# Designs tried in a protein design run: designed miniproteins, single chains, continued (3). Part 17

Each design is a single chain, and the fold is of that chain. pLDDT is the mean over its residues in the fold that is shown.

## One batch from the design tools (miniprotein)

Design m8558
Fold by ESMFold2-Fast:
Structure m8558 (fold): chain A 84 residues (1-84)
Amino acid sequence: DKIDEIAEEIQSLVSKLLNTKDKEEQEKLEKEILELLKEGIRLQSEELGGPRPLTDEEIEELAEVILENIKSLIEDEKKKKEEK
């Protein structure tokens, strides 16, 4: 299932992003996560069979919101690791 493969890829990249301190690698991982989120949202929208598919603009907006939430959670988890 392509959606499951994309979800596994995103989880792997998020795990890498959580463990990296290299800013250049962080930017690379963020870009890859954003592209996979857009693809996953598109495929999930098609599979659910709603009254209309999501537009590219709606997909991009949703992917950007999800990525910002992921980045926020990663910052919080990195702060927790520094306090342990």
Scores: mean pLDDT 76

Design m8559
Fold by ESMFold2-Fast:
Parts: C-alpha cells; sequence; structure tokens
Structure m8559 (fold): chain A 67 residues (1-67)
C-alpha cells in the first residue's frame, strides 16, 4: 500500500524520535497518521506495535536513547 503505510511509518519515526519509545503508543502513531490502530496495522501488513519496536531498535542503533 502507498500513502497510508508511508504515513504510519513517518509518524512512528517522528514520535519515537521526539517523545521516546516509552512515551509513544501504537494509538499515538495511528492518530498522528490519521488512522485507527486497526487501519494502520492493515496498511502496514504488520501490527503497529511491531513497527514501534522496530523503530526503537533502529534509533538505538543510531545511538539515540529516546531523549
Amino acid sequence: MGMDSIRVVTAALNLVAERGYENTSPRDIAEAAGLSVRAASRALGMSVRTLLESVAAFLDTLGVKGK
């Protein structure tokens, strides 16, 4: 899927970078993307939680400690 999946991934990256993993929920990511958690998961082809975990691991690799 095009726009919705990109929107969800972008929201996840921005929120985790801005607020940290501990202060970011799947619901916050979905709301920032303008979607429900279910719609966001469908657009991604994976759970929003799994995306959040992947984003946190990626930022840790870059030496970012979630603020």
Scores: mean pLDDT 76

Design m8560
Fold by ESMFold2-Fast:
Structure m8560 (fold): chain A 90 residues (1-90)
Amino acid sequence: MDQLHMQLLRDTIDGILAALDEFEPSADPETRKLIDQARALLAEAKALLDTHGVAALDRVWELVQEAARLLQEVAKALNKSIQMVLAAKL
């Protein structure tokens, strides 16, 4: 059970990092600050899992949730930019 939860958290961290990497080239400087903040939280979460394992699960989950919130803010900012570009092309 705990190993499955740890793997799910690692996969979630890797998934959020991959999404941030895809969004970064299209991000303005303000959105890049959110990306950098999310990456820092995920790096801390990954380090805690690697060093403390199961004992860090609650803290890791808290960090992952905050990073996911930041990813949503990044996606919203980019969606506004995409909508503006589409409106200009239509």
Scores: mean pLDDT 80

Design m8561
Fold by ESMFold2-Fast:
Structure m8561 (fold): chain A 65 residues (1-65)
Amino acid sequence: STEEKARELAEEIRKETQGNRAALLTAAHELRVAAEAKEKGEYVGPKFAEYSAEELRLAAELLLE
């Protein structure tokens, strides 16, 4: 589901950033930018190509919890 994919993506980013607050804020911003780009049909890079805009937006919200 969208929620499961978003949660898995957020967990992966937390592991990669090791919970560093500044890195998490940067990652959340990057996810929001990628979501907006997907909504406009713009290229988001290979890492985010597999995710929907909704999954990317929800993952960004989950990172800031």
Scores: mean pLDDT 83

Design m8562
Fold by ESMFold2-Fast:
Structure m8562 (fold): chain A 120 residues (1-120)
Amino acid sequence: SEFEQKVLELLDKIRDIFEETAKKVREAIEQGKPMEEVKKIFIDGLKKIREVLDELIALTKGKHPEIQKVLEEARKKIDEIIQELEANPDLSYQEILEMLKKVYDIILETEAKVRELLKS
């Protein structure tokens, strides 16, 4: 359906934003950029992912409550990562890379759950 195509398109957009953000974060670390600049790149990317999640939630509202719930749980997890980045003044580059992996895992789990629910 056109609805399913739009949902999958927006999930792909989240993946693309994540991959671009992860690349920029890794490049900033490799270039020895200050931690505040690295954090800003990461937070800006996560906020863009959150905007696409909000668009997906709006599309599923009143139509697919189980998909909406999965997306709202993903949004909450992304918000928790943003809060950790904003609240912690003393982050290592290794901790930033571990947080990138956590975000990747959230995206993969969310994509898998939404794809299975679309088959139902």
Scores: mean pLDDT 90

Design m8563
Fold by ESMFold2-Fast:
Structure m8563 (fold): chain A 63 residues (1-63)
Amino acid sequence: TRKVEALRLAAKNSRELAEKYRKLSEEFYAQNTPENLAKGQEYLRKAEAFERQARLSEANAAA
């Protein structure tokens, strides 16, 4: 049960980071320069990675 609580906390933290990086990605994409496009893609990849991490932690908590 303590392990399940840790997984839920990890999922919540990963979701918060994903949201933060998605907002950063959107800011860089809005500026639409090649350098900012590259930064936007980097932050989008980070957001997607944290979203996957959150889903895995939630699935493990539910199992």
Scores: mean pLDDT 83

Design m8564
Fold by ESMFold2-Fast:
Structure m8564 (fold): chain A 95 residues (1-95)
Amino acid sequence: SRSQLLEEARRLLEEARRLIDENAPVDEIIKALERAVDTLARLLSPDEAARLRGGMAGDIRNIRDIYPVDPDGARDMARQIVDFLERQLRQLEEE
């Protein structure tokens, strides 16, 4: 149901934030972000889902590219993505 997807998205975003705060390996952070994006995309229209997935794929690629040179900067980028996705979730919860 929609309510179950909203609850799952919230849980996945909380997991992603925890992994970032605990300085987890970047691959684990990325997996959590990808799972959150996939769950949020299922709550959107096909066109909105495609735009979200496309934008997030670019941002996640940037995290992978930056991490070997600047792991703190990569984690900051991951935090910004979580903040963005949390705002998207709040808008969906208010519908």
Scores: mean pLDDT 87

Design m8565
Fold by ESMFold2-Fast:
Structure m8565 (fold): chain A 78 residues (1-78)
Amino acid sequence: SDSARRLLEGFKEFLERFVKWLEENKDSLSKEEIQKMRDGLLKQAEELRKTLPEELRPEFDEAVAEFKERVDKIIKEV
């Protein structure tokens, strides 16, 4: 549905903004704080995934995997 596509695109934009915010604020954050924020976001992502049609789940899973890799890279720099 158009609503599901819009929801997925909005989620992808949210993840991109969150990663950019982390990069800009990493010097003021601990590894533990970043991990806690990541874990909370991933729990919300799991619930969102359940509302998506099966056709959109691979794209969702790819976006989440990329998000995890990018956040893990930031954690290594802190």
Scores: mean pLDDT 87

Design m8566
Fold by ESMFold2-Fast:
Structure m8566 (fold): chain A 110 residues (1-110)
Amino acid sequence: SEEKEKEERIEILVLQLERLAEGLRAMAEQVEEKDPELAELLREVAELLEELARLVKETGDVELAEETVKKAGELYEEIEKAIAAGDLEKARETVEELKEYLKEAIEKLK
């Protein structure tokens, strides 16, 4: 059934967004001592991912959710690599890019 398949896909997308948020919160703890401003920005973006997950569940917009998870996942990997390399400037720039992307995605779902 198409309705059941859509519901299952929404659940997967919500879990993926929530896992990205958890990962960003873990990164925030990792960088807190060296760059508390970056840690705060990472937590702010995690909150945007959690809001987006809620909106995806409420609206059922699978197509926008899939595009957002893909782009957020790509930027998440770039942030993780930058932090691992000690390039906190690159990490901040990429987190800011992710923040703007998620703000636009949230506005499209409102």
Scores: mean pLDDT 89

Design m8567
Fold by ESMFold2-Fast:
Structure m8567 (fold): chain A 100 residues (1-100)
Amino acid sequence: SSMLEEAKKLFSEGVKAFEAGDYEKAAELFDKAIKLLEEGGLVEKEPGLYATTYLNLATAYALTGDYEKAIEVLEELIKKEKDPALVAAARRAIEELRAK
């Protein structure tokens, strides 16, 4: 799928921005990747990419000091995630962010 290829490209570019310390640009790219996966009906076909992109988006917001947006992103992941281990990890991350 061309939409999947574009989502993977946006994710890869987001990771590069994140590694460069440009967390604002990383968050923008990860958000675009999530929207493309959702609009393309690719969430259930690419659950690992979807979950990883949400976690990276939350981390990017946390590293800009926007803990409220990071928590909102993690809460959205919890609503959509079926893996209990990932849900538990997201809940722990929310608790850590609230403690800051």
Scores: mean pLDDT 87

Design m8568
Fold by ESMFold2-Fast:
Structure m8568 (fold): chain A 99 residues (1-99)
Amino acid sequence: SKKEFVKNVIDAYETLKKNGRIDTLSPETQKLIEQAKRYYQQGDYDKAYQLSQQAMDLATQQAQERFKQMTVAQQALYLAMSKNIPFGEANKIAEKEAA
């Protein structure tokens, strides 16, 4: 549901804030999530959902651009952690993408 999606986005955002990792998100992405949180608190789940989708789209685009700027070793580490695969396998994937 839209309400569940928004709750998951807000919970992830609050976890990043708690762990001192809010800076992994751009100021624009943070602003969209804070706006979504306000609409969610007001019971406007449709507006909260639209803003949460915009925030996720922006965060995904920025993460993809960041990944392209990483060294092969950093990409391999990111893939190993994100896909829960061995570093050696992730390194082969990163090297293939770099070629």
Scores: mean pLDDT 75

Design m8569
Fold by ESMFold2-Fast:
Structure m8569 (fold): chain A 58 residues (1-58)
Amino acid sequence: SMDAEVAKVNEKMKKNGAKLEAEAKKKGLSQKDKDLIKGVHAGMKDIANAVLNLEKKK
């Protein structure tokens, strides 16, 4: 079940990250701001997966 939860979180983060990057592009944000958004997206994935894996491993 935890492996399914990790996969679900990854799909949700991928979808939300793509939306966030698309919105940044629509708003005409600078490359610096786009890079920051990409970093936040990567960090969100890492944190979500780390939390789920820690719960799984106890």
Scores: mean pLDDT 69

Design m8570
Fold by ESMFold2-Fast:
Structure m8570 (fold): chain A 61 residues (1-61)
Amino acid sequence: MEEVVKIGIDAFAEVAMSDEPVSEEVRKLVLAAIAHALGVPLTDEEKREAEENAKKVRERM
């Protein structure tokens, strides 16, 4: 999860500085990162979705 959180934050920062809109995949990663930071327990399914979104974002960067 820590690597997923970092990828989401880094991707969001890059997109926020560009003229392109934030993708749904980046948005979902940021929400997962916030939940993790606040100590909100994520389900195994939510963790899996976050990992898949992180992989997709990494492949595009």
Scores: mean pLDDT 68

Design m8571
Fold by ESMFold2-Fast:
Structure m8571 (fold): chain A 64 residues (1-64)
Amino acid sequence: GAAEAGAAGAGAARLLALLGLASEDQAKTHYEAARNATSFAAAGAAVAEATGVSLPQAMQAVRL
């Protein structure tokens, strides 16, 4: 749905901005991980694992 699509897209953009991802490939990998998650909690966990940031920060970036 629109809320789900908006959250995923905004989360990817926020990850780039908030986590200071230096490469386009990293941003794409994190976006793909978030997109493949069935919930924002799973997306946050995947992003935290991929980027090495704390789970609360990753979840906040995905949740927006």
Scores: mean pLDDT 59

Design m8572
Fold by ESMFold2-Fast:
Structure m8572 (fold): chain A 70 residues (1-70)
Amino acid sequence: STSVEQLVNEVKQLLENSKDKLPEALYNRYQNDFEIAVEDLQSENVEKQVAAVLSLIGIQEDIKFHLSLV
């Protein structure tokens, strides 16, 4: 779906734009979770695809929350 591709691109851009604004350990965790989610989206398992979408949304909201604290 183009909407899922847009979500992936938005989270990727958000991570790239926040790299110097987040603690390194927190950035590395979000980057790792992002990579796992992108891999799971390419699987034929619908439950993994749904979990991956929810994970991407969670990463996006968590980064926005952390950026709001400074």
Scores: mean pLDDT 85

Design m8573
Fold by ESMFold2-Fast:
Structure m8573 (fold): chain A 97 residues (1-97)
Amino acid sequence: SKEYEEALKYIEELKKKHPVKAPPEVQEEVKRIAEEIEEILAKPEITEEDRERLSRLLERLAKLAEEYGSPEILEKLMELRARGMERLRAEAAARAA
């Protein structure tokens, strides 16, 4: 979608800036968010509640990536966003069949 493409371009522009290391407490929050996203993606079926939770977690991760500009946070965001979008598209296709 247009929103997804615009978000990826924005994250790519952030990567071009000189990276700064995020504080340890922020790194721990990123790790927790990533673990929660991976738990959702590991489920056999994704509910609407899971979809909303995934969206909120990705939004929080994006805000942390924007604030700290860490390459590690940016890469994790891009990876999880891509995996999330792929999973949601597969789920939508299965329901449409």
Scores: mean pLDDT 75

Design m8574
Fold by ESMFold2-Fast:
Structure m8574 (fold): chain A 60 residues (1-60)
Amino acid sequence: SAVERAAALLAAGGGMPRERARAAAEHALDGNSQKAGEAARSAGVDPEGVRAGAEAGASL
């Protein structure tokens, strides 16, 4: 699914743990930028990186 691909990209490229990457991808693809940003910050990743990774994953 798009969420699984986005999560894989965030884990591999963004340095997020896989479980947090999946949560961030789900929130980003649902349009919940606030929760996606919170997940990114708690994992020490830039929120803009999470948005870009989710878009790339959804496009694959």
Scores: mean pLDDT 70

Design m8575
Fold by ESMFold2-Fast:
Structure m8575 (fold): chain A 116 residues (1-116)
Amino acid sequence: MYRIAILDDSEELREEIKEKLEELGYEVVGVTGSIGELLEFLKTNEVDVIILDAEMGGGSGIEAIKRIRKFSDIPIIALVGSESQKERYLEAGADAVVLKPFSKEELKETIEKALA
């Protein structure tokens, strides 16, 4: 079973993503509201996929990806609000991008593709 960590500064969206992932049969091992929390979590916990919201109010999801990539190759799926963000997030080191709003099916297909 794949272990997933979530990074999103919105508590409501974190809970929604967690619920969708658990309904799909994934194990949500970490739910974090800042890059600092995620980086500390990754020091002591094994994670197979990171789901990262691009629309964090206090910073760039691109900066978060670059910080993760300095020490880890864990697959990253970026959740973006517009088509225009897709290329930038892939260039920053995201393995896949999902446009919000997304369905459980779209999320599952993207995770499976990122892990292939």
Scores: mean pLDDT 82

Design m8576
Fold by ESMFold2-Fast:
Structure m8576 (fold): chain A 87 residues (1-87)
Amino acid sequence: SEKEERLKKRRELLVEAQKKFIDMRKNNQPIDKMKEALLEIFEKIREVSDNQEEVDKLIERLKNAKTYDEISLVLAELQILIRREEK
């Protein structure tokens, strides 16, 4: 039950992050505002993650991202991490 709830929360937060990225990108929001919004979601994912060290590495990469493509890559790796934690 508790494990299932954490898995569900991780998936919901991942979808939230992906939707936020797409919406902010379509609205030409600056990189810094996008990073701020996504960092808030990543911190929530950290709290429900089974591997906080790997999430911390993704948070650092997100903080250092300079382009939309770099942010997109971090989101893709977050998806891989969450899918790996489901197995």
Scores: mean pLDDT 86

Design m8577
Fold by ESMFold2-Fast:
Structure m8577 (fold): chain A 77 residues (1-77)
Amino acid sequence: PPKTAEIPFTVTAPRRLVLRATGRVHVEIRDAAGAVVFEADLADGEEASVDLAPGDYTLVVTPLDPDSDVTFSLVAP
């Protein structure tokens, strides 16, 4: 069964979140109310980006295999 990681983070100013996959992953971003604001399936080496307003978020990462991972960064939009 895939291991799911939940990573809380805070956005203090408008930012672009950039996600890069190693292996296959399912990614989901939830706001403070638990609403899904972004969702994607990423293949190996695939990148996704989403613009986020200030607030508290949770990045939910579900690896589709045990060697999968994701890196993320917050950059200016």
Scores: mean pLDDT 81

Design m8578
Fold by ESMFold2-Fast:
Structure m8578 (fold): chain A 92 residues (1-92)
Amino acid sequence: MEELLKLAEKAYEEIKKYIEENPDDPAGNANFAVASLTLLAMRAYLEGREELTDVFNEGAQRLDELRKNKASNEEILEVLEETLERAKELAE
């Protein structure tokens, strides 16, 4: 549980850095975030953490919708922050 949350925090920092390095590619930034959350969801599933799996999958789905709607980097970061906070609440 705690290790999975630490991985989520690391993923968030990596995505944030990637967005800072690629501010003109919101679609690519959203794709990277979707991939990261999908990997976290798969790990949560393999560890039998259904509630965390749902949180990461929901976050990935929201980010995929933002990508399709040509959302901004700020909107992508907002969804990521909400997903991480929800994961923290459910992991404890």
Scores: mean pLDDT 83

Design m8579
Fold by ESMFold2-Fast:
Structure m8579 (fold): chain A 105 residues (1-105)
Amino acid sequence: AARAAIDALLEGLRNAGVLTPEQVEKLRELIDAGDVEGAVQLLREALRATPGISDDAIEAYVALFEALIKVYRGEITREEAVDFLAEKLGVPKEQARGLIDALER
């Protein structure tokens, strides 16, 4: 589920013109290497380089991406990821859960 959600997020951002195919491959390499900080930094830089994306949207994408990587790597549970997103985004847990659910198969 977490890997599929990561792949869905990266594909969505590639289709939106936020990420190049080369950036998607680099992000996958960083995730597989356990470089969560490097993956988060690359995504944040790509989002900031994209015109018209609000700071709130950038932080939402970055927080969601970080939470999904941590679940995929077994560092946190899905429930802990919901709590992490709710705190980072200042939203109710139900809304944070909905963001994760929207990307899962």
Scores: mean pLDDT 81

Design m8580
Fold by ESMFold2-Fast:
Structure m8580 (fold): chain A 94 residues (1-94)
Amino acid sequence: MEEEIRRERERILADFSKAPKERQEELRERLEKARSVEEIEEVYLEFSVEELREYLEELKAELEKQGNEEGVQLIEEAIEQLPEIRELMKKGWE
């Protein structure tokens, strides 16, 4: 079990290798606190949703700078749908 947990942590960290270093360190700390494969999967799900939210917030800020009000509205709607996206992702892990 410990070896499987270690391999999954390394795999997940590799998947987020393009994330900012501060976010990678947060992910590592959360994964180190996980005691089971199920807890690791939950950390992966939550972190994935958080990264998607940050990406959408950055995209929204860029669209606001451009004066693209329709684009801003679409991104706000996408952010509001994140809880539903999280549930869909979780079902994929069942």
Scores: mean pLDDT 77

Design m8581
Fold by ESMFold2-Fast:
Structure m8581 (fold): chain A 63 residues (1-63)
Amino acid sequence: MQDVFQQARDYVRQAARELGVDLSDDEINQLAQVIADHALRHGTEPTLERAENAIRSVVAAKA
């Protein structure tokens, strides 16, 4: 469980840097939790692609 969350958090941070999006630590943790919960629920692992798509969705909702 902790490893999946940490991996998701690392991917969210990497995706945010690559997309040039400023996220607070709270936003990073919330997105990482959603990605980790999804991965655990579906028996999959977090991916950078899922983190990038999650950030794009949040940015689009704020626009």
Scores: mean pLDDT 78

Design m8582
Fold by ESMFold2-Fast:
Structure m8582 (fold): chain A 96 residues (1-96)
Amino acid sequence: EIDKEIEEVRKMVQEAANEKDPEKALSLLREVVRKLFEIGDKATPEQLPKVLEVARQVLDVANRLADETKDFDLQIEASVISIAAAVIIATERSKL
């Protein structure tokens, strides 16, 4: 179950990375972050490295969107997602 959920969020991050519409990309990243919080609470120590890998990918895509967008509201949204991903990374890394 959890391994399947990790694979699903990994695919969503890849979809967001390739999405040309920043609003759609950010919507995908918001859903990934929400799911990563749920997955992190259930993940075994063996699954945590995979969760961390996806969270780092979210951070990278969100930072790219924040740098590339000219829209202030979208830039703030990307920054909030970046912070959420960083919190997930810090929290899950503390369990290792």
Scores: mean pLDDT 85

Design m8583
Fold by ESMFold2-Fast:
Structure m8583 (fold): chain A 97 residues (1-97)
Amino acid sequence: SSNDERIKKLRELLDEANDLSNKIAKGEVSRDEAIKRLEEMAKRLEEMGLNVAASDLRKNIKYMKTLSDKEFYFEAEVTMGVLAIHLAVEIRDLQKS
């Protein structure tokens, strides 16, 4: 079904968000690379028609760009948590359809 394909894409995006979160926590990704990956995730959300989640992520990216490096990594963890919740809710709702 179309819902099954959307669930697959959302799970792929959730896995990428979890991978990025893990790499940030380990210091394995630079600030610029983290921002780039977040912007790519926002674009993928837009391509899937998840405009509210994409807009929220883009707003958080803009805010993160204004922060010091110390504050950036904390906010990145919060941003990844919020994104993971949005993706999990969308997957759950599609599974019930």
Scores: mean pLDDT 85

Design m8584
Fold by ESMFold2-Fast:
Parts: structure tokens; C-alpha cells; sequence
Structure m8584 (fold): chain A 88 residues (1-88)
């Protein structure tokens, strides 16, 4: 059930949102700029992959939702990686 997976993912993000916000805010301005650039590239890729599928079918809608979940998970990983890199 994709809808349930997305709801559980959203709940986990909300539960960790404060931690992620603190991690991001603890990063140097250089690391924050690097993350912003990477996130923008990921957003552009997401839009390219999904724009052609919008409004075509229920299957395409579900695929878009799954890709959005993957994008959000990748962003979370990038924030954590930047924080660990800063500690070293």
C-alpha cells in the first residue's frame, strides 16, 4: 500500500524534522550552499522525470509519489552526510 508507506514516511520525517533542522543549521555556510546546489539538481531531475507523467494514469501518479519519497529520503541522507563530514 503506497499511500500507507507515504504516510509512515511523512510521520517519520515529522518526528525527525527538529533533528534535521538542527543538523542543517549547525553546518557551515559553505556546506549549506553545497547542499542547496545538490538539492536543486535533484529537484530538477525529479521534475524532468515526472512532468511527462502528470495526469496520464493512476499508475503514473503512484510512481510520482514514490519518486517524491525517494527524493526526500536522499535529501535527509545528504544532510546527515554533510554533518558527519563537518565533524571530521
Amino acid sequence: DIEKELEEFSKRLRERSDELTELYNSLSPELQEELEKKVKEMEEKFLKETLSKIGKSEEDDLEIKLKLKELLEEVEELIKEAYEKQKK
Scores: mean pLDDT 73

Design m8585
Fold by ESMFold2-Fast:
Structure m8585 (fold): chain A 75 residues (1-75)
Amino acid sequence: PEEVVKTDLISQRPLSTKSPDTITAEELEKILGRPSGFHPDAAFRVSDLIKLLEETAGSTPEAKEMIAKIREAFP
């Protein structure tokens, strides 16, 4: 069952939760030591999450600490 279009970009974003650079909401909570506010089964790409944090709050000490914690957990 080989297809040309089955791994579309939109479809692949949720599927890439299985990627080695994926972090779950549960893991994020453990790293930060606080509730994330996301569904416990939710997952994010580490690279996308770090980029978002740098873009929205990269100048704040809180964002820098969060990014450092995430990078420490996913070297």
Scores: mean pLDDT 62

Design m8586
Fold by ESMFold2-Fast:
Formats: structure tokens, C-alpha cells, sequence
Structure m8586 (fold): chain A 94 residues (1-94)
């Protein structure tokens, strides 16, 4: 149903935002503790912050009825793929 799709999109967006907050905190700490990796970690942090803002916009648009649940699910899938790419780049820097 449309309600089930909306609930799925909201759960996935909230989980993504929460994981990105944790990633930003980790990247901030790691950047301060590892000056030799600072430039790369700061670039990953900026990308994570932009991704979080995009996720927050999608959530706002969904809750405001500006986009459909199907559009929100498509957008959250793309954002989750970008999160996976960030994690793949971050893992070897830890």
C-alpha cells in the first residue's frame, strides 16, 4: 500500500540520517587525531554532511506531500548507494 511505502521510506531515511550523524562524528574525531589523513577525512566529512542534508530534504518533501512515496524510495536508494561509497572510502582510513 502507499502507507506501507511511506513508512518504509521514513524508516530508511531516519536510519540513514542517524548513520550519517555517527559517520560525521567519527570523521571529525579521526581528522583531529590523524593530521596526515586530515585532507581526505575532511573531504569525506563534507560529502557526508551534504548527503545528510539531501536526506533531510527528501524527508521534508515526503512529510509535506511534495513528493510521492515511490519518488522518496527511489531517492533514498540513491542516497544509500552514496553512503556505501563513502563507507568504502572511509574504512581504509580507520
Amino acid sequence: SRADKQNEALVRLDALISRLDSMIDGLTRDSQENPEKQTKLDQLKERAERLKRRAQVVKFELLSGLISADMALEKVEELEQEERALLDEYRPLQ
Scores: mean pLDDT 91

Design m8587
Fold by ESMFold2-Fast:
Structure m8587 (fold): chain A 78 residues (1-78)
Amino acid sequence: MQEEIERLVEEAISRVKAAKTDDEALDVVNQTLQRLVELGAPPEVGAEALRRIADVAEKAGHTFAARSARMGAQALEA
């Protein structure tokens, strides 16, 4: 599970960096959140993964995707 989660995060980061629009990056964030939930990732692990993706999205200028990822992380830890 840990290795699969890390693979998903690495793929998501690459896709977010390659995204040409904030909407494309948001789709990656939403797909990643869904996969983390389906895998039964512990809340703390899933939240940390989403925060890593959010930081990358923000640096790439995808501000809406970054905000969505941070909100998803908060929801997982609630």
Scores: mean pLDDT 84

Design m8588
Fold by ESMFold2-Fast:
Structure m8588 (fold): chain A 83 residues (1-83)
Amino acid sequence: SPLDKALEYIKKAEEALKAGNVTEASKYLSQADYYADQLEGPEKYEVLAKIYEVAAKLFEKLGRTDYANRFKKLSEEYKEKAK
């Protein structure tokens, strides 16, 4: 399902970031976003919140504090919408 695929790619992105592979993490986040676009309602918001949280960590590793803070805010906003 698109939900299972989105969650799988989010997990792969997190694992790539832990390994220090920012390029791989970015590619996995793009795949997660592709599958998230096929979701509706609270499930979509929950998945987007997770994608934005990982994106924030990715930009922190790149030293891009402004982008990291932007994605942290988006993640919190979508977490609230999913509840």
Scores: mean pLDDT 89

Design m8589
Fold by ESMFold2-Fast:
Structure m8589 (fold): chain A 68 residues (1-68)
Amino acid sequence: MSELEKVEREVLALLMRAVHLAERERDFAGAEALVQEALALAKRHGLPESVIAAFRAWAEAELARLRA
């Protein structure tokens, strides 16, 4: 597995934990903090901006769905 694939998997794991925290605990502030941490990790490791934008859009959509 490439280093980028490892980082991508780690970012996705953090985003999934954020969604889980929002869904189970209704802690949207904590979930948003985890999303920011995941996106900062992706930027720090040089993931393409298009990939980072896709992760952000997915996380924002999931949190919006859970808030509704």
Scores: mean pLDDT 83

Design m8590
Fold by ESMFold2-Fast:
Structure m8590 (fold): chain A 107 residues (1-107)
Amino acid sequence: MDKEFEEMFKKIKSLFPSFSDKIAKALAYFYLSVKAIKEGNYDLAVEYMEKALKIAKEDKSGEALEALKNYLSSLVSQEDLDEAMRLLEEGRYKEAARILVEALKKT
């Protein structure tokens, strides 16, 4: 179905076997979003980032969200990350994804 997602998920699980399936899925969508940014497909990047954020927020352990925040904190400004996290807490996943994609475009 989504062959790119399945391949990326498998790759992340093979590289980081200690990661839970939710962490691996969130990171798989995050890496697909970054790939879409590099290819100039910003609409697709927002869709993948939204999926990553939704999975991370729905992870009751908080580990997927912390893993995603740790990768983002090395790539985007603290101000952009804080705004995106505020939007995520409000359930505004697409708007949070748009902030992060715009921030990543500057990197």
Scores: mean pLDDT 83

Design m8591
Fold by ESMFold2-Fast:
Structure m8591 (fold): chain A 73 residues (1-73)
Amino acid sequence: MEVEKEVKEAEKLMEEEGASEEERKLFEVAVEALPLYLAGKEKEAAEIVFRKYLELVRTPEREANYEKFLASL
């Protein structure tokens, strides 16, 4: 799978550069969301991305923006 090849290449690069735990978590979000976007499940992909992003940078303002964004899909 094309996605798997890019994921492995990115993981190798992150290991070589000594990526932080936060950077690895953001990478996981991209990996989870990408196949859903490619399958046309844009709403599900957006939910995964936003949910994980909120775990890293929680604020009430960003939670309100998340609800507004989902309503626009």
Scores: mean pLDDT 66

